# Ledger of designs, part 99: designed miniproteins, single chains

Each design is a single chain, and the fold is of that chain. pLDDT is the mean over its residues in the fold that is shown.

## One batch from the design tools (miniprotein)

Design m3636
Fold by ESMFold2-Fast:
Structure m3636 (fold): chain A 60 residues (1-60)
Amino acid sequence: MEEARELIRKGEEAMKRGDYEKAYELYIQAVKEALKAKDYDLVVEATRGAAEALKKWLAK
């Protein structure tokens, strides 16, 4: 739970720096942690972050 939220926060910071590859990795890790915690709202939030990071990474 706490781990997933911290990973989402780190992913957001990576997005702000333009490090989309690192942001994607952090959001995917957040999805895995949220799934382990069965926090499906955090799974959705982290998945949206991962998709946005991937779109930015592929657009480079």
Scores: mean pLDDT 82

Design m3637
Fold by ESMFold2-Fast:
Structure m3637 (fold): chain A 66 residues (1-66)
Amino acid sequence: MGRELLEKGNEAFAQGKYEEALEWYKKALEIMGKDDPIVLNNLAKVYLRLGKHEEAEKLLTQAAKA
C-alpha cells in the first residue's frame, strides 16, 4: 500500500515529473505515517527540484526528529 505509492513517486521523480511525484509522496505519507522519515526525505527532494528550499528544509527538520 504505502510502499506502492512511494514507488510511484520515485518513478515520477525519475521522469522529472516533480509535481506528480509530490502528489504520490503526499499520499504515501498519509498511509505510512505523517512523520515517516523516508517519505519526508523524498518530499524534500521534490521541493528542492521545484526550487522551494524553505519547504524542503522544514521537511528535513521534521524527518530528523521522527
Scores: mean pLDDT 80

Design m3638
Fold by ESMFold2-Fast:
Structure m3638 (fold): chain A 66 residues (1-66)
Amino acid sequence: KITELVRKAAEALRAGNEEEADRYIKELSELTGVPESTVRFVVRLVAEGRMTPEQAAETLKALGEL
């Protein structure tokens, strides 16, 4: 579920659909306990091709555990 939401959020950012991306980022923040600003930063790395959705999901899970 987290990986799928990361993928959808990154796709929305690449498409310029910022409102759609914001909805997925909020859901990811609620699921992981990670602040929205941090989730947005990680999702942006995926959108830019600097991180895979799978790597982003693991990163968000690790941050939420802290």
Scores: mean pLDDT 83

Design m3639
Fold by ESMFold2-Fast:
Order: C-alpha cells, then structure tokens, then sequence
Structure m3639 (fold): chain A 78 residues (1-78)
C-alpha cells in the first residue's frame, strides 16, 4: 500500500513535469521531476528515481538538491 501510494504520487508529479517541460517552463518542470524522483525513491523504484533526478538536473543544472539526490540514488544502484 505505502509503495503503491508513493508510486501514484510519483506518476502525478512526473505527468506535471512533462506538461511544464512541453510548455517550455524549465524551472517548474525541473521542480516537478525532482518531486517525482523523491516519490519514486521512497517507493524503492531507484531506476525511475534516477531518471527523474537526471531530468531535473538537465533542466536546472544549478539545482544542488537534484545533483545530491542523483548521486545518492546512483550509489544505491551500484
């Protein structure tokens, strides 16, 4: 249940991130990808968390939180 709830939240944020990315709002897209990654991470879906954090960092290279969380999840996948 908890993992399913976290995956649903991740999917909602991921959908919003893609919407803002399509609209050209890189700052909002990055923020929503970061949040999607955090929900995937809590759900134990490390590969999807990594993809979301990477996307957040690609859209906002100055986001230190996204960089830190990407490094963390990449170490967890090693």
Amino acid sequence: QQDIDNLIKAAIYDSLARKYEAEGDKEKAAQFYLNAGKWYHKAGNLERAKDAYRKALELDPTNEEAKSLLEQVEKELS
Scores: mean pLDDT 85

Design m3640
Fold by ESMFold2-Fast:
Parts: C-alpha cells; structure tokens; sequence
Structure m3640 (fold): chain A 68 residues (1-68)
C-alpha cells in the first residue's frame, strides 16, 4: 500500500540520520492509515530522539487506545 511505502521511506531516512524528514514520511503514512501502529511507534521513537517528548507521549496514548 502507499502507507507502507511512505513508512518504509521514513525508516530509510531515519537510518540515514534524517530524523525530521523521517517524521514527515511517518506522518504522511498515518494520514493514509491512521491506525498504522508500526508507523506510530516509529514516529514516537523518532520524536524521542529529537527531544519532542510531549508529541511522543500523545502518540503513546493513541497506540494504547488502539490496542485496548
């Protein structure tokens, strides 16, 4: 799917240390598939790496809600 392709682009960007560009790709994947748990987890982890702890926390709450 297109969401999976965008997620994979984000993963590659994160491997290259391009954390802000990786975040953009994960966010694009989530626009297409709002329940894409893997994209949310990778987005949250990348936000933590950038020190954006409040945004990461909000995603953690969203992941918990989907799994409940």
Amino acid sequence: SEAEKLHQEGVELRKQGKLEEAIEKYKEALKLDPDYVEAMKNLAATLVELGKLEEARALGERIAAIKA
Scores: mean pLDDT 84

Design m3641
Fold by ESMFold2-Fast:
Structure m3641 (fold): chain A 59 residues (1-59)
Amino acid sequence: SALEELQRLGREARELVEQKRYEEAIELLDKAIEKGAQVSPTLKLVGERERERVLELLE
């Protein structure tokens, strides 16, 4: 389902952040945002906030 795919993408993105692979995490979050938009506006917004947080970690 779209929700299960969204949860998987979010988990993989978090693992990439822990590995300091921020650019790859952002690419996964972009896919999660697109999937989230198909499920609900709230899930899209959550993904966008997480993307902004990760983007701030790029030095």
Scores: mean pLDDT 81

Design m3643
Fold by ESMFold2-Fast:
Structure m3643 (fold): chain A 64 residues (1-64)
Amino acid sequence: SAEARKLKLAILKVMEKLSDEQRRKIIKEVVPLLKAGDVDSATATVKSLLSPELAKELDELLAK
């Protein structure tokens, strides 16, 4: 879906600021949810793994 693609691109952008370990954790937890089409759970899971500042940046990317 367009929403899943938009979320994937936003995640890739914020992942540029993360460690390799944190990026692997996000991929492991989020990719199965995106494949299932559960965009809301994928978004919530990513935000739980990010700092409040990066979670806000993700929200701003998704609002565009």
Scores: mean pLDDT 81

Design m3644
Fold by ESMFold2-Fast:
Structure m3644 (fold): chain A 65 residues (1-65)
Amino acid sequence: MKLVAVVGAKTKELAEKLGKEAKEKFGADEVILLVGKTNEEALALAKKISEETGDLVGLAGEPGT
């Protein structure tokens, strides 16, 4: 079973930084970057991946400033 990180951020730079952290510190096998998407869209994608693959899915990101 893989660990998939779904990373939501306002900027591509922040999303890439959080994605690297997910791989390096938490051992994520796959990282999906969502730039400018809502927390609801990120959660919906995480549920879809978990249901379709059976993988563990983690969410990371900041709410809108």
Scores: mean pLDDT 74

Design m3645
Fold by ESMFold2-Fast:
Structure m3645 (fold): chain A 101 residues (1-101)
Amino acid sequence: SEAEKAYAAGKAALKAGDYKKAVEYFEKAIELSGGKNADALKYLGAAYLMLGEYEKAVEYFEKALALDPTNAAAWSLLGEAYERLGEHEKAAEYYAKAAAL
């Protein structure tokens, strides 16, 4: 499907370090999936994290975790985003959630 193609292109862009292209492709994948692709939301957050857009990264990791709260990687990345925002106590809480999974 077009959603699967956009998702695959986003992952390829992320691996290549093309974070702006990764954002575009994952946004398209999310739109085409009706906002229900937890992995695409997580990777969109990761792309924003790499771009230094920490508040946007938090928003998308929280959306991913609302769909899949068992994703240890998403909890760990949420912790990293809060650490980059200087919120070290919140980061520690989310790292602990990741480690418990």
Scores: mean pLDDT 90

Design m3646
Fold by ESMFold2-Fast:
Parts: sequence; structure tokens; C-alpha cells
Structure m3646 (fold): chain A 68 residues (1-68)
Amino acid sequence: SAEEHLARGRAAAEAGDYEAAFRHYMLAIATGEPLAAEAYRELGRLAEELGNDAMAAEYFAKADELEA
């Protein structure tokens, strides 16, 4: 489920496994609404943690678009 992928992504990010975190967030998005916006927000936070502020801004913008 999207909920399971979000939870696993968060756990992976906390453990420093950023590749696994990214994959789980993408799977949450692929599973569909309503958690796609939340998954994009988590991708934005992950990008910030990795120092990629430009990508973080893009992911946050995607989340905002989905929530209207």
C-alpha cells in the first residue's frame, strides 16, 4: 500500500539508506492518491537532507500542485 511505502521510505531515510528511501517514496507515488502529495513532500525533505535544495523545491511544488 501507499501507507506501507511511505513508512518504509521514512524508516530507510532515518537509517541513512537514501536509495531505499527514494525507491519507497516513488512506489508510494505510483500507487496513487491520496498519499502522492505526502510522498512528494518526503522526497523534498530527503533532497534537502542530501543538500539538493533545487530538487527539494521541485518536489515540494509537486506536492502543492496535488493538494490544490
Scores: mean pLDDT 80

Design m3647
Fold by ESMFold2-Fast:
Structure m3647 (fold): chain A 101 residues (1-101)
Amino acid sequence: AALAQRKEDLILFAEATKEAIREVIKNPEVQEKAVKDLDSIIEKIRNATTDEELEEARLGLAKAVSKAIKDNNLTQEEIDKLSELIVKRYTELRAARAAAA
């Protein structure tokens, strides 16, 4: 189903984001909170049964990332690094999923 595929893709994106945050955000308190927020969002994605619930989780992910950037006062260079790591890891996770299928 289209919903199931969108859930899987969003979970991979959230996992990639979590790994990128661990790499870029060096403040332990900000990192721990961001990772916990993302873990909560991943659970919401896994439990989503409607497009509305999935959209809520997607918006929650975006808000969690924005908050981590603001709370850690990331520079533009660090934001660019975070974005690059998210894309790189998301691509790797999607490739691994395709290879496992």
Scores: mean pLDDT 84

Design m3648
Fold by ESMFold2-Fast:
Order: structure tokens, then C-alpha cells, then sequence
Structure m3648 (fold): chain A 108 residues (1-108)
């Protein structure tokens, strides 16, 4: 009973990816986060807060892999969406900003 662009499928993929990430199985988590992001972009539009959440999660797993060149632009996209959708002082916007700052420091 699953449709390819169903946001509930994206949520399930995200949750499974988070489980793999918590187990250190980062290579297994990446494709699941990528699928969740694409489903949310198609279902909700590219500027939706849930898309920012998916971008932030994918950036997080790339950062854990040391793939900072991949993580930074995804954090920047998530931050921009959250600033516009939720405002610059929203807790989710501030959290994404903090993760972006950590990734930029780690690029040194």
C-alpha cells in the first residue's frame, strides 16, 4: 500500500537510515536518506520544512563519514529553507546553523 512519493514512506526510510547511522553503518544510511529526500521534494516541494529536515539528515551522515564537501552544501540548503519557512531564530534553524558551523570548522 506504498506510493513512491508518499511522505509516510519518506519518514519510514528516514527512520531506518537513522537506525543504520546509530549502528555506524553510514554507507547503508546514505541511500535511505537520499530516497527520503527525493520523495519529500516531489511530494511537498523543495522549500518545505520536511525537505530541510531530510537535507540536514543527509548532511549529518556525510559529515560523520568525513565527506564535508558533500555535507556543507546540504546544510546550507537546509539552513536557507528553515530560515525562510520557520524564521532565523527557530530552534531547528539554530540547530542546522550549529551543525553547519561544525562542518565548516572540520573542513580545515
Amino acid sequence: QLFPNNPEVATSLNNLAAVYQSQGKLDEAVPLYQQALEIRKKALGPEHPDVATSLNNLAGVYALQGKLDEAVPLYQQALEIRKKALGPEHPDTLATRAELEKALEAQK
Scores: mean pLDDT 86

Design m3649
Fold by ESMFold2-Fast:
Structure m3649 (fold): chain A 79 residues (1-79)
Amino acid sequence: SEELIKRAIALLEKAGVLAVLRGDDEIAALIQQAIQALENGDVSTAIELLRQALELARARGDSEIAALLEEALKLLEQV
């Protein structure tokens, strides 16, 4: 659903801003790449990139970023 993708992008934009503000350039880059994949209709690539971003967020203790990424992934798994 296009609506689920739009909702996921909104969550990812918020997560990306938080990653930049916290100096986590690697997580921010993965999120930006995932947004670009979604805008190109490549949901599977976006999911792979977001799983990597989620693992990094969890490893670094960024619970707020991790929560936003988990919510976005749940929406994208329904597409």
Scores: mean pLDDT 90

Design m3650
Fold by ESMFold2-Fast:
Order: C-alpha cells, then sequence, then structure tokens
Structure m3650 (fold): chain A 83 residues (1-83)
C-alpha cells in the first residue's frame, strides 16, 4: 500500500524541492517519514516511506533538505491510500 499526503505549508524558511525529506508527527505520538514528489505553490505532495501509525489531516509536518535544514513547516490536509 502506497500512502500519499498533501501538506499545506504554514511557514517557509527556504525552497522546498522534490526529493526533500518529510517528517509527520501526530498528537498521539505516531510519526511518519516521507519524500517530496511534487511542489504546488503552498502545497507539497509527499510519498510516505515509513509510518508507526495512522496519518491524519491536522498532523504536523516538517520538510527538511538534503543537508538537514528545515525548509518548511506545514500541516497534513489530505491523505490518499493507493494499493
Amino acid sequence: MEIIVKIKILKRYGEVKVGDKVFVTSADGSFATGEVIEVRGDYVIAKVIKSTGEIKPGDRAAIVDSDGNIVALGEVVEVKKIE
């Protein structure tokens, strides 16, 4: 099962690029890691690579470049599950 998340950027510190890492955290302590596959204005589409729990709209997201710098903070607004 492939999980795609749509993230709304709330704070931008640098340029978000395809291939940047995504870290998602839920209020219940669950987390996920992913990779940016598309950037559309203030929205980022990311492929989830690993998760310890269910990702939900409202979950917090951080986008990190290849050098480990946080380039954006956002919120998950949509989750799609593809078989």
Scores: mean pLDDT 83

Design m3651
Fold by ESMFold2-Fast:
Structure m3651 (fold): chain A 74 residues (1-74)
Amino acid sequence: FKEEAEKLIEKAKELEKKDPKEAARLYAKAAALYNIAGDYKSALEAAEKGLKLDPENEEAKEALKLSKEMLESE
């Protein structure tokens, strides 16, 4: 999960200028994978980057909410 998330982050960085909506989608996927791996801080950061590029991205919103809830409960 974590290695897959890191690959998605690298691809998203390359796409930010060329295709910001696709970059946001990849950041959202990476955030979801970080949440599954229990890396909630990395998930929060990835989800925030995704929402900056596409504020309407539902997956990024869900990943952000989950990572914040998990960090607050710790």
Scores: mean pLDDT 81

Design m3652
Fold by ESMFold2-Fast:
Structure m3652 (fold): chain A 74 residues (1-74)
Amino acid sequence: GEALVKEAERAVEEAERALRASDLETAIRHAQEAIKYAEEAKKAGEEERAKRLMKVAQGLITLAQMFRESRAAA
């Protein structure tokens, strides 16, 4: 379970870095990777940590999608 949590944490950090760089597609991709690792970590018994990581990653996806849609609409 621990290794999956660490992979999810790394993916969240990469998503946050990409979002700060306005690389919205890369941010969404890394956030989706974080959700995948967090789901596997939850199945491995790391439910509390996985739940927190999934919420963070979902928030990053939502924010990146909103910025992308705003730019496309302009």
Scores: mean pLDDT 84

Design m3653
Fold by ESMFold2-Fast:
Structure m3653 (fold): chain A 76 residues (1-76)
Amino acid sequence: MELVERAEEVKKRAEELAKELEEKGLLSAAEELREVAKLAEEAKRAAEEGNEEEAKELIEKAEAAVESAEKALEEA
């Protein structure tokens, strides 16, 4: 359950950040975050299927990508 919640949170963060980047005209970065949101959705499915290791790896990748994009947004 916790991995599912974590995947949903990172997906929501990625979608919100993608919208903010799109509003600022950073279209390529926004598209990358939409792909990160898809990765988080895949992580949620893995967690729901009981594949905790795969879900955790996908969540960590998605979280790292969101953090990188947040730093890029602060510089933009």
Scores: mean pLDDT 81

Design m3654
Fold by ESMFold2-Fast:
Structure m3654 (fold): chain A 86 residues (1-86)
Amino acid sequence: SMEEEIKELKEELAKLVEEAGKLLVEILKFGSPEIQAKARELGDRFSSLVKQLLQALQAKDIEKARELLKKAKEVLEELKKLVEKA
């Protein structure tokens, strides 16, 4: 059902937010100034995508929410690559 899909997307989003937050804290504590600057840019992109995703979920636009979740996961993978360099 649409309600089950919305619940699933919200649970996936919550996990991504938690993981992104942990990676950002790690990079901002231990990364070089250059890596910290890149992490801040990725953090801003992630926050923008989260805001858009929440708006899509409120509008019950499941397809748009799934596309935004995929983009948020891509930003998370970029953050993971940065932490390996921190």
Scores: mean pLDDT 87

Design m3655
Fold by ESMFold2-Fast:
Structure m3655 (fold): chain A 66 residues (1-66)
Amino acid sequence: PAEAAAQARAGALGDENLSVIRAAKTLIDKGSGATAEAEFRGRRYRLTATVDANGVPTITVEEVPE
């Protein structure tokens, strides 16, 4: 029973990690002005790649309800 619970949690974490990896790849591939969505810990996040006033790329993270 403990092993089954651990496997279920590992699967959920794997899916969340894949979502984050896909979002990161999207931001890398598209560059400045790109947006991607990721799910982590049951919450949805919108990631936006922007360039600040000094030309430094930054990533803004916004939580999306539901």
Scores: mean pLDDT 64

Design m3656
Fold by ESMFold2-Fast:
Structure m3656 (fold): chain A 82 residues (1-82)
Amino acid sequence: GSLEEEIEEVEKKIEEIEKKIEELEKKIKELEEELKKETDPEKKKELEEEIKKLRFELEILEGLKGILEGLKNLLEEKLKKS
């Protein structure tokens, strides 16, 4: 495979992660709106813990995206020098 093919593979992985990030952000927003309307203290706590868990998953995916974007930049620089 060429550097161009490696860049394309990294771009596809970034796109997959971006889709997962968007799905998690939408889920978090829906749960936050549900939390605003909830009056039961136990259900509020369950929603808060689920939101916290999803926000942690979001941070991991954002970190992975950053690493892949860094890799893409390095591959693009190598392609320009070849």
Scores: mean pLDDT 88

Design m3657
Fold by ESMFold2-Fast:
Structure m3657 (fold): chain A 69 residues (1-69)
Amino acid sequence: MNEEDIEAETLVALALIYLTLSRLYPDKLDENVLKKAIELAKRAIELSTNPDTIKVAEDVIKEAEELLK
């Protein structure tokens, strides 16, 4: 695994944390937390060559965008 793949996995993990917190505490966290999750996941897709990491990042973006509606 190269450094870009490690960074991408870290970004996906952070995006998942933000998404999970927004789902657990929707009245405590503003929409900027979901927007940050989307930003981190998009960055992970740009850096990653691992299809599993890309798939998780895409799922995070989709779920965060649905919560923003």
Scores: mean pLDDT 80

Design m3658
Fold by ESMFold2-Fast:
Formats: structure tokens, C-alpha cells, sequence
Structure m3658 (fold): chain A 59 residues (1-59)
């Protein structure tokens, strides 16, 4: 779920997501089901993620 992922990203980061990052989330959700892949999460964060980080953000 995108909302849960956003909450986890804010907790891991130091602030709220920008409007630009919210737009990237909408664009990255290819299936429109609110679940993001590792590649989509890396696009959101602008950095490479480990499998553990992807699991954390998507769980």
C-alpha cells in the first residue's frame, strides 16, 4: 500500500515527502494496486535499496 510505504519512508527520513516525490509514487505504481516493486521504491527514494529495505517499506 502506497500510504504505508510513504509513512515508512517519512519515519526513515528526516521529513515529509515533497510534492515531486508524491508524483513519482503515482507514476511508479505501474499496476495501480498500491504495491510498489523494488525498482519503483528505488525511483521513489533516489537510491539503491537492499532486499531487506524493500521488505520493510512494503510490509
Amino acid sequence: NIEEILRKLDKDGDGVLSDEEQQVIRDADKDGDGTLSKEELETLTGKKLTDAQVEFLSS
Scores: mean pLDDT 59

Design m3659
Fold by ESMFold2-Fast:
Order: C-alpha cells, then sequence, then structure tokens
Structure m3659 (fold): chain A 96 residues (1-96)
C-alpha cells in the first residue's frame, strides 16, 4: 500500500519532541486516534553522521480502520530549534 506522506517544519527542544508533535499533527489532520506509540529510536545516517529519531504509532479512524504512522525527525542544520518531520501513514486493512 502506498503511504500518505506529510512533511512539516516544527519548533521543538529535541528530535523526540519534534517527532511526537509531527505524529499529533498528522493524527489531527486525518481524524485519527492514536492508540499506541513505540519507544523513539535514534538512527544515525552512515553517510553523513546525521542523527534522526523514528517514532511509530498505531491509530484508528472513526470507522475502526487501523493505520500505522511513522514519524522521522531531523534537525535543521541552519537552525538548532527547527526540525524537519516526515510522517508516513500506512493503512492496515483487517481481514474480514
Amino acid sequence: MDPNTLEMHIEADDLREAAEKGLEFAAKKYGLTILERSEPRELVDPRTGEKRVVLTAKAKDANGVEYTLTAVARRDPEDPKRFHVRVAITPLPKPR
């Protein structure tokens, strides 16, 4: 299934906060209720040494359809308080 990807710029104190704000924004935009969040994972890009935080959540819409949200936060190199966050939304259809 093709993920719906939402990109945003967020002001936050750290990568974790930026990722969580991104998830909340995406959930509100698409009318989703977050049910469960993973522990945030720090990843390092082997090419650049850039640190990223990945946060995954399970969410449901009003009809009970389940979605997986994956937020990836990275720091803006020119502004230490600004973060780029990408949230991918993947539908998880239940078998009938």
Scores: mean pLDDT 77

Design m3660
Fold by ESMFold2-Fast:
Structure m3660 (fold): chain A 74 residues (1-74)
Amino acid sequence: SAEEKARLEATKLIREGIAQVRADPSLDLDALREKLLEEIEKIAKKYGVSPDFLEQLKREAEHVFNVVRRELAA
């Protein structure tokens, strides 16, 4: 389905971004977060998913960034 394709692509993008941050914690997390959210919006438009599904993908990305931010603050 379009939602499955969008989720797979968004998940891969988030995974790659987080791996980059874990390799270099000096990276600007907020700048990376903004870039990834923009790319997720492009993925959503590419696959024609609903606004509700886009909001779900954004919430999932935000959750991952919040976890990483807490890890880096410890």
Scores: mean pLDDT 82

Design m3661
Fold by ESMFold2-Fast:
Structure m3661 (fold): chain A 56 residues (1-56)
Amino acid sequence: VDDTLISKEEILKLAEKAGIDVEELEKLMEKEEYTLAEVGDLFSEYSEKLFEEELA
């Protein structure tokens, strides 16, 4: 597949910009690289949890 792999470090930077807890996201990350689809799914899941918890 012609998917671009993103490094764990880059994903954490994106998470930081999105307001996701990088520590919590890192706990879910078992790979050193992820596809864009996987990154998007991790973002959505953790961003939603973080916002709901803090804003609730």
Scores: mean pLDDT 70

Design m3662
Fold by ESMFold2-Fast:
Structure m3662 (fold): chain A 65 residues (1-65)
Amino acid sequence: GSKSGKAAAEAGAAGDAAAASTAGYQMWRFANNEEQKKYGYLAAKAGAAGDAAAASVYGRLAWEA
């Protein structure tokens, strides 16, 4: 798992959509595999839309990938 995915999951769970978006973007940018890239992108988009709950879920999936 990626530390950025964990950061996105934790920020999203705390309701910080902006921080979750930033962490998701870093996961997408520095992904080691396609699953991390996919879920990092989805976490970044959800966070940018203000959906902290969805960003948390995608961040967790990126962290587990």
Scores: mean pLDDT 82

Design m3663
Fold by ESMFold2-Fast:
Structure m3663 (fold): chain A 64 residues (1-64)
Amino acid sequence: MHAAEKALTRLHVEHGADPAALAAAYPAASELLAQGRVDEAARVISEATGVPFEVVRAELERYR
């Protein structure tokens, strides 16, 4: 939970992701991250926020 929250905070602050879109994607993304499915979690967040997949994946990997 804390690692995913740090990644989402960086996506908002450093990459301009919409906080509402991040909040909407969070339940599905956190479940995928708990399962070790980092690429699927990154895809869900990327599709919800418009942040490029490679940027989201890198931020999630920094805290896992």
Scores: mean pLDDT 78

Design m3664
Fold by ESMFold2-Fast:
Structure m3664 (fold): chain A 60 residues (1-60)
Amino acid sequence: SAMEKELQEKLEELERKGVQAYLAGDLAALRETLLEMAEIHEQLGKHEHAERLRAVAATL
């Protein structure tokens, strides 16, 4: 669906932002990016992936 494509494109953008935050050592930006990715994974029905991302974010 068009909405699923938009969510997948947003995930790709957030993945790039997460890599940049990680390389920069910006833990606050990395946390925010992981939480946004978790929200999109939930919308895509990937509940276990979302929970793992939230768990990682909670350690930052």
Scores: mean pLDDT 88

Design m3665
Fold by ESMFold2-Fast:
Structure m3665 (fold): chain A 82 residues (1-82)
Amino acid sequence: MSLEDVEEAVRRFGEVVTQHRDASREEWLQALRELAESMPNPEVRDILLETIEEAEKEGLTLQEATDRFVRRLMEAYERSLA
């Protein structure tokens, strides 16, 4: 995974968050699923799908889901540098 993949994923996730700040849980979860389907990098897509699953199972807020997605992306990026 490249730095450009991480930056693009964070940017697009941030756009979803901005557009859905007042949305219902069902609406922002659906928006994130649509975002995942549109992600060209399969590793980024998998991380986003795992984050969505965790958000559903654990009852995460949109902000908590954002923090977890960014953390997992950074961990995967750092692993790709080793």
Scores: mean pLDDT 84

Design m3666
Fold by ESMFold2-Fast:
Structure m3666 (fold): chain A 56 residues (1-56)
Amino acid sequence: SGVGTKIAKKELGLTDEQIAKAREMVEAGASAEEIAEALGISVKQAKGLMEALKTD
């Protein structure tokens, strides 16, 4: 695994810590809106990140 994480880093400009936080939030059942607010990204970007992390 890690392919989705690498894509998210390059496409969204996120750090390893931000991706780790997003992964924890997804595992906790957080919405795309909550992840977007926590990372300072758009809801659309948060949805893409959630899909990338689920396929990793």
Scores: mean pLDDT 75

Design m3667
Fold by ESMFold2-Fast:
Structure m3667 (fold): chain A 61 residues (1-61)
Amino acid sequence: SRFEELKKEALEKGLLSEEEIEEAEEAARGVARVMGFDEEMKEKLAYLLIEAEMFVRERAP
């Protein structure tokens, strides 16, 4: 899936650790629980959080 590919890319590029990816997924789970999001929306939220963090880290000086 696109989500699994993104997680692999983050690890292979050294932008995020496995622990940081797990933290992003847990944050998405927390938000999904509060908002009543389904599993698909929860995964999309986790994707967005990971992608945003990768973007910031890749461009940090």
Scores: mean pLDDT 83

Design m3668
Fold by ESMFold2-Fast:
Structure m3668 (fold): chain A 114 residues (1-114)
Amino acid sequence: KVVLTESGGGTVKEGGSVTLTSKYSGPGEVALYAWWAERPGEPLRLVASISSDGKTTYGEEVAGRATISYDKAESTFTLNLNNLKVSDTATYYDVAVVGTELVFGEGVQLTVTA
């Protein structure tokens, strides 16, 4: 059984920074870690991903403001967002790709205030 344990989020002022962290616990080889954001009334959007070989992808809305990193020894993946915008307000879901399965965490709420 795979478990993702999240930390970070909360309420942050516009222009600030936030760090979201997820730890993978369980069997299997992780091929990809990602953060996806859900805003009310909108589809899930990719924020950032990092593969086990270190390749990163960033969504257009956060390009230049986001950094994703992965610590293989700790099985921890971390998203840093800087220069926060009110539009970054969303539930952020941590995702691990294990074999053919997508494993979603419970999510982290981020609220960005003007």
Scores: mean pLDDT 84

Design m3669
Fold by ESMFold2-Fast:
Structure m3669 (fold): chain A 67 residues (1-67)
Amino acid sequence: MDPHVEEAGKHDAEAEEALKKGDYETAAEHLRQAADHLRKAAETSDDPDSYLFVADMLERQADALLA
């Protein structure tokens, strides 16, 4: 598995834990870090569009948490 995909998964899990605690700022930070890792995975992928789509979704979720 791509190391950046693994790191994105870890940050997504940490965002979920922060959400359970009501820590929206920390959750948003982890979602943005997960999105950044997925964009890096896209650079070496045969299907970059799927990773970029998920990265965009995570960024939108992070923005919504801080709205």
Scores: mean pLDDT 85

Design m3670
Fold by ESMFold2-Fast:
Structure m3670 (fold): chain A 76 residues (1-76)
Amino acid sequence: SVTEEELNEAAVEIAAELGVEVEGAKIKLVLLVSVEGKDYEVKVPTNTPEKALDIAKALMEKFPEVVFNGFYSEAL
């Protein structure tokens, strides 16, 4: 029931809460997650794997149906 759009919005809010500074529309890493068998990409405003993992953990705490499958670096 949670959508890829909702997860992307939540990730931006979580990043702000964790003190990850967002400069415009810069996206550094993409989280690979699944929700009830659907694969989603969640873009996060960080190039730091540690911060990306913290955002992934917070997403799973907020949305228990979310499973974290990894991440990759997006070209800037």
Scores: mean pLDDT 77

Design m3671
Fold by ESMFold2-Fast:
Structure m3671 (fold): chain A 85 residues (1-85)
Amino acid sequence: SKELIDKIVEEIKKALDEGTDFREIALRIANILVEYAEHLTDEELDELYQKVVEIIREKLGPDSPEAKALENIIRAIYDDIRARK
């Protein structure tokens, strides 16, 4: 649902805003996605992936190594969740 996507997005924003350690931020985001995103449709999962990537770029900068590393982690989780459906 849109409400679930909005909740996941907000929790990810909070992890990025509060986190001071890259590995802790990555782990928090991974746990959020695994917990909630498995219950989304393919279309909702695609929408969530696009929103999460956009937020990472906005918060860390689109050309930052940290943003690219998180994008790769998020893509791997996204691909795994989609494969399990």
Scores: mean pLDDT 79

Design m3672
Fold by ESMFold2-Fast:
Structure m3672 (fold): chain A 75 residues (1-75)
Amino acid sequence: MEAEVGAEIQAVLSGERDPADLSDEAVAALRAAVGGLRAQIANPEEFGLDDAAVARHRATLARLEAILAEAEAAR
């Protein structure tokens, strides 16, 4: 189930799937991923992140937040 959820999110990130077609499980996993990335960005020294890693995490967070917003707006 977790692997299937990861595949759904990856398909949306690659443009192969519409965010509106995400399962409830994929949306829940995406919310958890967004929360985890926010926590890491808030405490970069605790997670051993340099400025480049923080920038990559912020870019990933922005993409995941956009996908989550689109999926939630479709409900």
Scores: mean pLDDT 77

